# Designs tried in a protein design run: designed miniproteins, single chains, continued (3). Part 26

Each design is a single chain, and the fold is of that chain. pLDDT is the mean over its residues in the fold that is shown.

## One batch from the design tools (miniprotein)

Design m8940
Fold by ESMFold2-Fast:
Structure m8940 (fold): chain A 68 residues (1-68)
Amino acid sequence: TDGLLKAADAAVQAAREAGGEVLSATIHDGVIHIKVRAPDPQKAAEMATKAALDANPGAKVIVEAREA
């Protein structure tokens, strides 16, 4: 559905804005899964999750963030 794709795109963009490298972004069974490496993994995860929920409040998002 377009709402999940929009949420995933927003999360990827936010993770990149946090200085993160997005390793993968997938949607499985209605859940958005994002893997990112960032200088501040916690900040990248928070920004990605917020952006996804801002784009689609009903989205389920899992962000795996690791140090760069």
Scores: mean pLDDT 83

Design m8941
Fold by ESMFold2-Fast:
Structure m8941 (fold): chain A 119 residues (1-119)
Amino acid sequence: MIELTESGGGTFPEGGSVRLSWKISGPFESVDLVSWWRQAPGGPLRFVASISGDGSKKRYDEEVQGRAEISIDKEKKTAYLDMRDLRKEDTAVYYGVASGVIDGKPVLVFGEGVEVTVV
């Protein structure tokens, strides 16, 4: 069974910073892409950031560009999303998403979500 558990959520002040982390557990032969997505209350699921499994390519949504940083610790099998200059509009449930290969098959796995509230 593959479980993705995010951490680092909570309540944060406007203008503050947060680090979200998620440990990718499971028998992955490779991890091809790691991304973060968010859903504001009553809103659609929106892309935040992605990083290739080798760490060479990063992408960000325009609303977070310049104030978000995505990274991977390959030894710890942990992905991070660092956000600074937090806005009330950053209030959302944040989901980790990983794509990769298990038992020779392409897989897409989703985390359970972590709540971030900006006040």
Scores: mean pLDDT 80

Design m8942
Fold by ESMFold2-Fast:
Structure m8942 (fold): chain A 75 residues (1-75)
Amino acid sequence: IEEYLKKAAEARRKKDYKTAGEYLKKAADIYEQQGRYDLAAFLYREAAKYYELAGDKESAKEAEERAKQLEQIAK
């Protein structure tokens, strides 16, 4: 997880928004597998933001929808 978050931050600094979104999604996938739904939802929303900046509207929509579903479960 920490390694993926570090790589996402490095990609963001280089304005490589697609790579930043991909690493944030990978970290979110791991938190979801661990049952950490609040953290997973937060990171999926961050990934969606970076996918949007990269022009990848489909990946952004998928990440946003995943975050919304996990927010419902985390209640």
Scores: mean pLDDT 81

Design m8943
Fold by ESMFold2-Fast:
Structure m8943 (fold): chain A 108 residues (1-108)
Amino acid sequence: SLEELVRGTQTLLRVKSTDMSPEEAFRFTLDEILRRVLGEPGVKEPIPKEHIEAVLVAAVREALRLGVPKEVILKEVRRLLKRLVEAGVLSEEEAEEILKKVEEVLKE
């Protein structure tokens, strides 16, 4: 479910931040999101395209709570979205809309 994916993403970032820097934990979490969206062999709990925005926003909100700098969050989110466009998962327009949502969260 969407709620389970959101909760799982927040929990993963929190757990990883206990033994690595918040920035490293955030990069790890985004890499996990990428693998689950791409449906790579051995990946459990795939993330459907329609849930990418909500899952990514959840990761961004948790990263902010953990003190990850806004410039790092934007850089890593742009990198993820570019990879999803290159993989044919998102159009450039869809990626830009998700980026705008992330930028709105970062202004809070």
Scores: mean pLDDT 86

Design m8944
Fold by ESMFold2-Fast:
Structure m8944 (fold): chain A 70 residues (1-70)
Amino acid sequence: MEKAKEELEKLNKELVEKIKAEEEEIKKKLEENPEMDKKEIRDRVLKLTGEALRKIGDVLQKILEEERKK
């Protein structure tokens, strides 16, 4: 159990950092190419953020349920 929790928390943290990095990357690209499709960029950011948050939530919920069951 401890290893699973450690890995899940690490994954959760990495996902959060990945979202932040991706957002910064898109922001920088948009700044360099203002004529890029802003809508597509926003859609990508929102999709990535939503997917990551959902996965993080699912992982955290799994950990919480495991803890609560005990």
Scores: mean pLDDT 70

Design m8945
Fold by ESMFold2-Fast:
Structure m8945 (fold): chain A 76 residues (1-76)
Amino acid sequence: SMKKPKLSKEQEERLKKVEAEIDGEAAQWRSTLDAEAAKIKDPKLAERYRAIGDMAIELWRVGRLIDEELKILKEE
């Protein structure tokens, strides 16, 4: 079983707020991705561009969440 690190209520609330902020930023990146993809005339290339871009956004989002959770855990 993966044991989740036990966070205090204050740390959990802080993490949730940070998660919401990261999700908002990811939504802005996806909006930009969709706008750029709309400029691509080849539908298959546009779909591939969206797929790769969405994967990059998700990798960034997960990396940001891990980094922020580790920062919270290193605080008292």
Scores: mean pLDDT 81

Design m8946
Fold by ESMFold2-Fast:
Structure m8946 (fold): chain A 61 residues (1-61)
Amino acid sequence: MSLDEALARFGLAQVRALLAQPGATPEEARAAVDNLLAMMRALGASEATLARVREEAERLI
């Protein structure tokens, strides 16, 4: 598995975990996702991977 594939799997799992938390507002959820995406970009995630994680997050928010 490539680093990008590993980051994609990690990012999707983290988004699902973040958005499964009870009582989080949509604003808090978006801020947490934005922080996750910034970290993934710093670790070398491709723009395609970042877009996929963001799309999943927007679908769940």
Scores: mean pLDDT 79

Design m8947
Fold by ESMFold2-Fast:
Structure m8947 (fold): chain A 88 residues (1-88)
Amino acid sequence: MEEEIEKLIASIKDPKLQEAARRLYEIVKNKSAEGIEGVEVKKLPGLTEVRIHGLTFYLDENYNLVGVSSDTYSLKPIAELIVLLSKL
């Protein structure tokens, strides 16, 4: 799993998308946004929003990935990564 995730992150050609994917992976893996630089965290009842470079990641109360939105980027290059991270 980790090797597959690392390869998918490394395949992202846009540096900001790649950075966002790395930050998302750390948050989901660690079940915490603590100590993650370059992210804006907004806590809502039963939901945490993490914003990075115009991307918003939606996490449940246990930091399971439940949604992603983007203002500027196509999510197609990271779709497989999102599916894998949602299983962690």
Scores: mean pLDDT 78

Design m8948
Fold by ESMFold2-Fast:
Structure m8948 (fold): chain A 55 residues (1-55)
Amino acid sequence: DMRRIRGEMERGAWEGLGRMRRSSLLIAGEPEEVAEEAERELREEGERRGREIEE
């Protein structure tokens, strides 16, 4: 199913963005808790978008 593939690609893209955001925040001197929170929020957004695509 093409929608499932697109949903998986969307999740992967947002996971990548989350990791990049976490790394960027840590390099900028933000606390680890803030960086983890930002990564989690982006991962959750990717999950939501992936589910919406797969519906």
Scores: mean pLDDT 81

Design m8949
Fold by ESMFold2-Fast:
Structure m8949 (fold): chain A 68 residues (1-68)
Amino acid sequence: SMAAEQAELQKLAKEYKEAALAGDEEKAKELKEKIEAKGTEEAKKLLETAELLVEMEKRVKTEGLQPV
């Protein structure tokens, strides 16, 4: 079902965020490719959101700054 497919996409996006935040760039790239391979607009939006959240979190950790 569509709901099951979206649940799988959310799981992949979560795993992508965890891998990217852990600095595992190879695993993050593989997960990103799996999400992109789904070819749906929802998959693209989930990936873009996950990438944004990862970048914000990395910026806070790397720069020691909290965005206001």
Scores: mean pLDDT 76

Design m8950
Fold by ESMFold2-Fast:
Structure m8950 (fold): chain A 55 residues (1-55)
Amino acid sequence: SMDEEALKEYIERLKKNIEDLKKKATPENQAGVNRKINTLKDEIEKIKEGYEKLK
């Protein structure tokens, strides 16, 4: 129960980080930004998979 709310808040922070990265993207840093976004998206999916296994 406490873990469930903490996970939801963590996912929301990761989503906000992705949006902030998209806003700061430039042609010079696009490759690095894309890699960070993909890493964050992968992390969110792994969290969701872990959560599904606990239910």
Scores: mean pLDDT 78

Design m8951
Fold by ESMFold2-Fast:
Structure m8951 (fold): chain A 58 residues (1-58)
Amino acid sequence: MSNEELLEKVAEEAGLSLEEVRKKVKELAEEQGVSEKTLLENLKKHSVEEAAALVKGL
């Protein structure tokens, strides 16, 4: 799964726009002290539902 494919799937699952998902990913990466690329690789280890919940801050 590419980073773009992950973002699209998370956007659909979360009911958010792709742009909103990208913004939340950036915020989460800053909060965790990691790069956006590292956060996306970590999110790929989760299901789409779990990744969407993390991006929504649930």
Scores: mean pLDDT 79

Design m8952
Fold by ESMFold2-Fast:
Structure m8952 (fold): chain A 71 residues (1-71)
Amino acid sequence: MRTPEQLAKLEAALSEEGRKQWEEFLKKLLELLKKYLKEGNLKKAKELIDLALESSTPEQREELRKAVKEL
């Protein structure tokens, strides 16, 4: 099967949207995580992390794990 147009569109969409969504999500997650940690709300903090892990790829999960470990 040779559909360079479909493959290119899929790769571009996945790469661009995935990166954009991940960067936005990571930024919001870190901001909210900090807020919930200051509040002592581990429940909300865990919910945020779980949501990120569920939506992330294996590579993104490693980034998330590293960021959380630094906290």
Scores: mean pLDDT 70

Design m8954
Fold by ESMFold2-Fast:
Structure m8954 (fold): chain A 74 residues (1-74)
Amino acid sequence: KEEIIEKFLEEGRKIAGDNQELIDTVEGAAKALKEDNAAEYVGQVLRLVGMILEGNEDAKKLLDLVFKAARELE
């Protein structure tokens, strides 16, 4: 399932661009998914929701990508 995490990192980094907060959430979400850390995963999802509420459209794209990766890892 390493391929799913790698694809997530590639696509997530493209969405994040040079936005450090999005870069940090991509790295954090990938780590949480790799380590099966439910608490950290929820933390990253809530962080993305906060950014969406502040008007960050890229955070919404990243949240969709996180959910897709999590479903593929089921």
Scores: mean pLDDT 82

Design m8955
Fold by ESMFold2-Fast:
Structure m8955 (fold): chain A 108 residues (1-108)
Amino acid sequence: SVEDEIKAALGLGGARTAERLGLKGAKEDLEEAIKAHEAGDYNKAYLIGDIGLGLARIRMAVGLISEEEFYRALAEGYREAQKYVKSEEAKEELERLAREYEEKAAEA
C-alpha cells in the first residue's frame, strides 16, 4: 500500500539520519534498510530506520549531538531518502518533512 511505502520511506530517512550523525553501525544499517525497501519489505526498512533515529534522539537528549546538528541531519536524511522511493506521495511527504526540519535547525 502507499501508506506502507511512505512508512518505509520514513524509515530510510531515519537510517540515513543516523548514518550522517556517525552512529556506530549506521552505514551498514542504512544499506540493509535500502535492500529491505528494494525487496518490498517495508516493515523491515521502517524498523531499522526507527531504531537508528531513536538512538540519534537519545544522543541529542544527553547532549552528545546538538539540536541544530540533529535537525539538519534529519532534514538531509529525509531529502536523500526521496531517491529510494517511487511514489509521488512518498516523495512529497519526505520533502515536507525535510523542509520542516530545516526550519527547526535554523531556529535551534
Scores: mean pLDDT 86

Design m8956
Fold by ESMFold2-Fast:
Structure m8956 (fold): chain A 64 residues (1-64)
Amino acid sequence: EKRKRILELIGEILRIIGEIFDLRLKLKTASKEEKERLEKEIEELEEERKRLLEELEEIDEELE
């Protein structure tokens, strides 16, 4: 059960990392107004990634 949760968290973290990467690539060619929106989306994704990493660390500490 914990193992399944770890795999789910890893999958979500990887998905978010990919989305952040894509948004950062778009940021390089975006207009000023689009840059502000993209930066906000990146910030929200980085916050979500941080939460998932914290949950993953807590589970990992319980296993080892």
Scores: mean pLDDT 80

Design m8957
Fold by ESMFold2-Fast:
Structure m8957 (fold): chain A 55 residues (1-55)
Amino acid sequence: MKSPEEIVLELLSLPKEDQDKFQEEMSKYLEENPDASGEERIKKAEEILKKVKEE
């Protein structure tokens, strides 16, 4: 599993449009899961990051 730091670094290396897509998907997830644990948020962030990277 990726660390939070690795996810952030990969996100920052992407084009702005992919970063915007990531933020939109992550905001939606957090709105639906306000009580999600830190680990669950990181795991979902990794999943969304892979999705936006694969175009």
Scores: mean pLDDT 77

Design m8958
Fold by ESMFold2-Fast:
Structure m8958 (fold): chain A 107 residues (1-107)
Amino acid sequence: SLREEAEELIRKAIELVQEAIRAALAGKVEEAEKLAKEAIELAKKALELAKEAGDADLVEAAKLVIEAAKLVIEAAKKLAAGDTLAAIGFILDALGLLLEAEALLAR
């Protein structure tokens, strides 16, 4: 179903954001940005499927994952600039959004 496909894409996008965070913490800034951008693409596809399915929780979960991935890209930029404290702040915010998205998937 569209709902099941949207949920699967959101779960994969969450995994990619988690991988992007690990890459960023390892100093792999370019890999972190690449993984976060891949997560945004999957989450945007999930968002369209969730809208078509009429599932408000999946729509919100997809939006939260897109925002989390954008925060990881900002964290990667701060790490590249040598601002480790700002980068940690963005990563913590991203993790909070991922927890909210996972809660919506649990329903």
Scores: mean pLDDT 92

Design m8959
Fold by ESMFold2-Fast:
Order: sequence, then structure tokens, then C-alpha cells
Structure m8959 (fold): chain A 70 residues (1-70)
Amino acid sequence: SAEAEALIAEGHRLAEEGRYREAAELYDKAGQIYEAEGDTFMARLAYHEAGELYRLAGDEERAREAFARA
């Protein structure tokens, strides 16, 4: 998905800037798009990255939720 790929690219840029929560939200949204398209492999990768980024942001609850979907 071009939309999911664009969200991942922007999320990567935000993470490089240390904007971990905003980056995590974009990866989570990309995961939802891949999931809706039936791309289970890419959805799980996106959710796993969102979980790691939520942890870096100090949001243990959202990290746990994202990892559960990975």
C-alpha cells in the first residue's frame, strides 16, 4: 500500500528526530492499513515497530497493545 509505505517513511523520519510517540502512531496506522488489506506479515512488522517506539516514548500501555497485535 502506497499510503502505508508513506506513513512508515514519515514515522521513520519522526523517530530519527526523537519524536517517538508521533512515529509510533504512524506505524500503528500503517499496521491497521496492512491488516485491512490482508497483508498480515507487514501488519505485524508495523505493529512491532510501533510497540518499540511507544516504549521509547515511555508509554508502556500502548507498547503492550501494539505488541499484542504483532
Scores: mean pLDDT 90

Design m8960
Fold by ESMFold2-Fast:
Structure m8960 (fold): chain A 55 residues (1-55)
Amino acid sequence: SLEEELAQIKKEIEELKKQAAEAVRAGDTETASKLLEEIKRLQEEYQKLLAEKAK
C-alpha cells in the first residue's frame, strides 16, 4: 500500500541519517556527502508519494 511505501522510505531516511552523522563524526566528508545526497533523493520521493496520497 502507499502507506507501507511511505513508512519504508521514512525508515530508510532515518537509517541513512544515522550513518551520515557517524561519517561526519569520523571526519569522512566524502561518505557523509554521498549519504546526504541519497537522503535528499529519498525525501524527494517521499514528498511525491505524499502528493499522490492527497489526490
Scores: mean pLDDT 84

Design m8961
Fold by ESMFold2-Fast:
Structure m8961 (fold): chain A 55 residues (1-55)
Amino acid sequence: SAAELEKKIERAIKEGKKALESGNKVVIMNALKELEKLPQTPEITELIKEIKKKL
């Protein structure tokens, strides 16, 4: 459902930001892979770019 997908996207964005804060390369890479599997909204695309800059 659309509502369930929106919740999944919000969750993944929060986890991606936590991964960046951790500074752990393995955690960051795992978050990147999860974000890349989701629909590429502007918010997800920007977060992916930010993650890639930290790698």
Scores: mean pLDDT 82

Design m8962
Fold by ESMFold2-Fast:
Structure m8962 (fold): chain A 69 residues (1-69)
Amino acid sequence: MEKEIENEIALSLVLMYLSLARKFLEKGDLEAAEEELKKARELVEKNPEIREEIEPLIEELEKELEEAK
C-alpha cells in the first residue's frame, strides 16, 4: 500500500512537471522547460514502476525541446 501510494504521488508530480515543461516550451523558455523535464526524470529514477507509463511522454517532450533549439 505505501509503495502504491508513493507511485500515485510520483505519477501526479511527474505529470505536473511535464505540464510545466510543455508550458515553458510554448513560451520559448527552453531553460525552464529543461529544468522541469529534469525534475520529471529524477522522479522516474526514484520510482521505476511508473517508467513504462511515463517514458513515452518524457521522450516526446525531449524531442520537442531539441527541435525548438
Scores: mean pLDDT 79

Design m8963
Fold by ESMFold2-Fast:
Parts: C-alpha cells; structure tokens; sequence
Structure m8963 (fold): chain A 82 residues (1-82)
C-alpha cells in the first residue's frame, strides 16, 4: 500500500540522515524524501528480494540505532512480498 511505501521511505531517509547529520536544508530534505519514495516504490515492484538482501549487507556496517531501523524496513518488505 502507499502507506507502507511511505513508512519504508521515511525509515530509509532516517537512516540516511543518521549517516549524514549535516543534511539540514529543508528544500534538500523535501527532494530526498521524494526520491526515497520513488526508489522504494521501484524496489518493491521490481525486486523486493534483492532490496532485502542489499539492506542485510548494509546492516553489517551500521550502528545499533540504524540496525533497528533496517530491521523494521525488512519486516515491512517481507510482509509486502507475501
């Protein structure tokens, strides 16, 4: 659903902001949110399994806070892939 896509996109944006705390420009953040939503839709529609595997690989280098966000994304993606 659109709500699940928006939730996944917001979680991925939150991870990106944790990794790049200097990103505070409101206009840039709006653009990043739009791009994140579009990328999330494309990934879910074309290759949800590949996206899940990519997130699992990225988790290995993340801190505990970012890992929790990725776990939520994976749970959402696995539910949508059923």
Amino acid sequence: SDEDIEEIAELELEIALLLNPELTDPELLKLMRQISKQDTRDDIENNPQGHIENLKKKMETYDEESKKLVEKIIEKLEELAK
Scores: mean pLDDT 76

Design m8964
Fold by ESMFold2-Fast:
Structure m8964 (fold): chain A 93 residues (1-93)
Amino acid sequence: SLREKAEELYNEGLRAFNKGDYEKAIKLFEEAIELAEKAGDTLLVALALNNLGLAYLAQGDYEKAVEYLRKAAELAPNNPLIRANLKEAEAAL
């Protein structure tokens, strides 16, 4: 299913992120978001946007980090980890 493919790409993105390969992580999270949106998996979209924002934060692209983390927070307003990540990115601006 599209959802299973999105989840696989998301998990590959997490592995790339944990290895410090932020460029690869960004591409994988962007692909995961596209498939998750088509699948209607709003939670997976929010999680992938959160990690996409963290990858940009790790690269020092604070403006993009805030943009993606804000989108994640809008989709998952009650997620305390996403809100904490948004505050961290905003403080770096």
Scores: mean pLDDT 91

Design m8965
Fold by ESMFold2-Fast:
Structure m8965 (fold): chain A 55 residues (1-55)
Amino acid sequence: KSQQLIEYVKQAYKAAKEGDYKKAEEYIQKAVEQGLLSEESGERILKELKKLGES
């Protein structure tokens, strides 16, 4: 059911950890565009990704 969402979020976390925030944002935007995530949930995840990938 939400396998695609989990994959997008995992890829976004990996990209953010490597300092590639643009890639991380793209994955989250994809999940929102596909209706797998609300805009609010996407914003919250992006905030977490910034903290996680803070170099």
Scores: mean pLDDT 77

Design m8966
Fold by ESMFold2-Fast:
Structure m8966 (fold): chain A 86 residues (1-86)
Amino acid sequence: RQELLRALRELAAAAESAALRIPEVKDLAERTAALARQAVESGGSLIEEAVAAGRELARALEKVGDTESADVIRRIVRRTEALAKA
């Protein structure tokens, strides 16, 4: 429970950081952060939506050449998904 909520908060923070630094992904990053925060507030609802948005954000980050940020988001997404299934 607590680990899943921490992973969702990490996803929200990483997405917010991307939105501030990379204008090309701002809208997608803001949506990802909002979904991750909503998943925290709901106790786990919208996890699939937050994970899907995070995957899209990682793909968009790679496309603009920020492979390091893409790898960070992908790692958090994988951890969030694994914790949601456990």
Scores: mean pLDDT 84

Design m8967
Fold by ESMFold2-Fast:
Structure m8967 (fold): chain A 55 residues (1-55)
Amino acid sequence: EVEEKKEELLKKLRDDAVLPEFRELLKELTEAARNEDGEKGEEISAKLSEKKREL
């Protein structure tokens, strides 16, 4: 499910060893999850996937 997928991403992104950009996106994703803002969450998830492809 989309919600569980977002939580999995949150777990991986809590690793402080990741790039600073991931840390900022993690903050936004956490806020989107708290507000149950699915639209914002999807947008941030897409950006995170793009950043991961760069690595």
Scores: mean pLDDT 68

Design m8968
Fold by ESMFold2-Fast:
Structure m8968 (fold): chain A 88 residues (1-88)
Amino acid sequence: MEEELRKLEEEKKRKEEELEELAEKTREIFRQVEEKLPPGNEMKTIEEAQEWVEKYLEELRRLGYPEDVINALEEVWNEMFEEVKKKK
């Protein structure tokens, strides 16, 4: 049981590190979207971010990231969008 938990923890850690790099690129895209969008379009910003995430996932596949990591990132992105909408 400890070995299974340890393996999950290591996998989570690796995914978190990859997510950190992705988060920086996401911040750049969010900034570009914010610059183009008029004030008051928070909902549209999230929708456009989702489109950019789809493009990111395609680029990650092209760069040779594992499908497992890509799926995990997609799940984290969905949780992030949920959190943003919930905190509003």
Scores: mean pLDDT 63

Design m8969
Fold by ESMFold2-Fast:
Structure m8969 (fold): chain A 55 residues (1-55)
Amino acid sequence: MPSPAEVIKEFNERVAKIAREGKETGDSKAAHEKIKELRKEVIEKTGDSSLAPEL
């Protein structure tokens, strides 16, 4: 089982990738929606919303 630190690190890396893509395309709304879906996925898998904070 991944540690909480590993879950947070993976979440942050995936968020950074989505945010970068949003800046490159100029579509911040699409990037925000992808981050929201990622946050929901992490919460569903871990049961802990603190591992995927609202941005």
Scores: mean pLDDT 73

Design m8970
Fold by ESMFold2-Fast:
Structure m8970 (fold): chain A 55 residues (1-55)
Amino acid sequence: MTEIDTSDLSDAEMEELGRRVQEAIDAGRAAGLSDEEITERVLAVVEEVVREHRE
């Protein structure tokens, strides 16, 4: 599934997620990745954060 539910995250966790997503975008652009590859990295970061914080 490509849908990730972030509604269970706290305000602080959501802010951390936003920061990590921005870092992934910036790192991907710096590495010369395509928009598609950057999107895949962003999705992986969101999945990691949700997995870490839902446990």
Scores: mean pLDDT 74

Design m8971
Fold by ESMFold2-Fast:
Structure m8971 (fold): chain A 68 residues (1-68)
Amino acid sequence: MEEFLREVEERERRLLERAPELSDEERLAELGRELREILERLADVSEDAREALARLPEQEQRALERLR
């Protein structure tokens, strides 16, 4: 778990380093894809991760609507 959280933080940091080059929509889409992959791996061992994965599409849609 700890190592997984570190990997998530590392990926988030790399995405933020590229943030000036990406539009808000592109940043959100890339972050959403990486988060989904991480949650899918955790879904096998965590009910919280499964619930988060199920809610992710709705959260992504709401975030995109706010950027419009």
Scores: mean pLDDT 65

Design m8972
Fold by ESMFold2-Fast:
Structure m8972 (fold): chain A 72 residues (1-72)
Amino acid sequence: MAEEERERTVRRVSAEHDRIRADLAAGKITPEEYHRRVRELAYEAGLVPKDASLTEAMAALAQAEGEIRRRR
C-alpha cells in the first residue's frame, strides 16, 4: 500500500507543480515565490525535510516523478 500511496501523492504533487510552473510562466508569481512553493510542495509530500534547499526539493520531485514514469 505504501507504493500506491506514494504514487497518488506524487501525482497530486506533479499536478500542483504544473500549476506553479504555469503561474511562473504567466508572470503571476516571482521566481522567489516559485522557489518557496516548490520547497513547501516537496516538504508537504514527505519527500524532503522542512529545511531542504530548492535543489534538494527539485531533485526529490524529479526522482519521484521519474520512478512513476518508468513503472507506468
Scores: mean pLDDT 75

Design m8973
Fold by ESMFold2-Fast:
Structure m8973 (fold): chain A 86 residues (1-86)
Amino acid sequence: SASREAVERALARAAGVSVATVRAALAGDEAARARVEAALAEALARMRAALEEAGVGTDLEAQLAALEERAPEVAAALRELAAAEA
C-alpha cells in the first residue's frame, strides 16, 4: 500500500539502510529488524542532539513535537514501528 511504501522509504532514509533491509525487517526477518532498530536509534540520538542545540526542550513530548514538525515522515515511521512492537 502507499502508506507502507512511505513508511519503508522514511525508515530507510532515517536509518541510512536500504529499502530492501527495511522490507525484510517489516516481513519478520529478526536480523534485519535488529539492524534497522539499531540504526534508527542512532539517527534518533543525532536528531535529539540537534534539537537540544536548536534550543528545543529536552523532554520526550517536546522532542516528539519538534520531530513531527521538522521530520513528519520519520515521526510517522517511528509510530508505525512502535505499534508493530506492541
Scores: mean pLDDT 69

Design m8974
Fold by ESMFold2-Fast:
Structure m8974 (fold): chain A 58 residues (1-58)
Amino acid sequence: MEFSPEEQERAARVAVAHAKEAGRTRLTVVAGPSEEGLARAIRDRAEEEGIEAEVLPA
């Protein structure tokens, strides 16, 4: 199932907020082709917050 752009943005905000709370400076997202949009949203949000983000294929 595809996430809506709003759902992707919300999930990205939650994931990055958790990473910041945990004191993480790096975030790795493992995602299949169907989750590319979500993985990209998480990466872009993390970069905005100063966290290094990497997306790896599942």
Scores: mean pLDDT 74

Design m8975
Fold by ESMFold2-Fast:
Structure m8975 (fold): chain A 99 residues (1-99)
Amino acid sequence: AKLRVVEVKDVEEAIEAAEEAAREAKESGELVLLLVKGKLSPEEVRELTEHIEEVGKELSEEHRRLLASAVAGGIAATEVGEEEFELYVKAAEEEVEKM
């Protein structure tokens, strides 16, 4: 499995990161856990979630669940600051190592 951590300015960059992570997962056959760092509005989070669902149609069920969960966690982490985001990255690295 692979961990991908991306800092984004807006929902468009977040969508692009999700598409690239999905492409890497499909090409490598490995699970990709995506953490997104960025302050997004509830509307932008909804838009990102909808695009991940569309991208996930090309992925296995397991890959799709991991991408969705990781993005949600990463977005939530940005509300708590950089130190807490680093804690999420470390936890994600440990989970990826188990896979």
Scores: mean pLDDT 64

Design m8976
Fold by ESMFold2-Fast:
Structure m8976 (fold): chain A 60 residues (1-60)
Amino acid sequence: MSEYEKIMEEFKKKKEELTKKFEEAEAANDFDTAKKIAEEYKKLLEETNNKLEEIRRKQE
């Protein structure tokens, strides 16, 4: 599904950005920032799952 692929591509880009920031924060022992980034990543996962469920229910 083209829409599915587009959602996954968006997720991949945002995940890569958050992962890099998270790793940098951990390397710097900035655990407060690392926690904030982890929460943003969790929200990204939830939003992506919601979009995927909409596609599944709407089309199939």
Scores: mean pLDDT 79

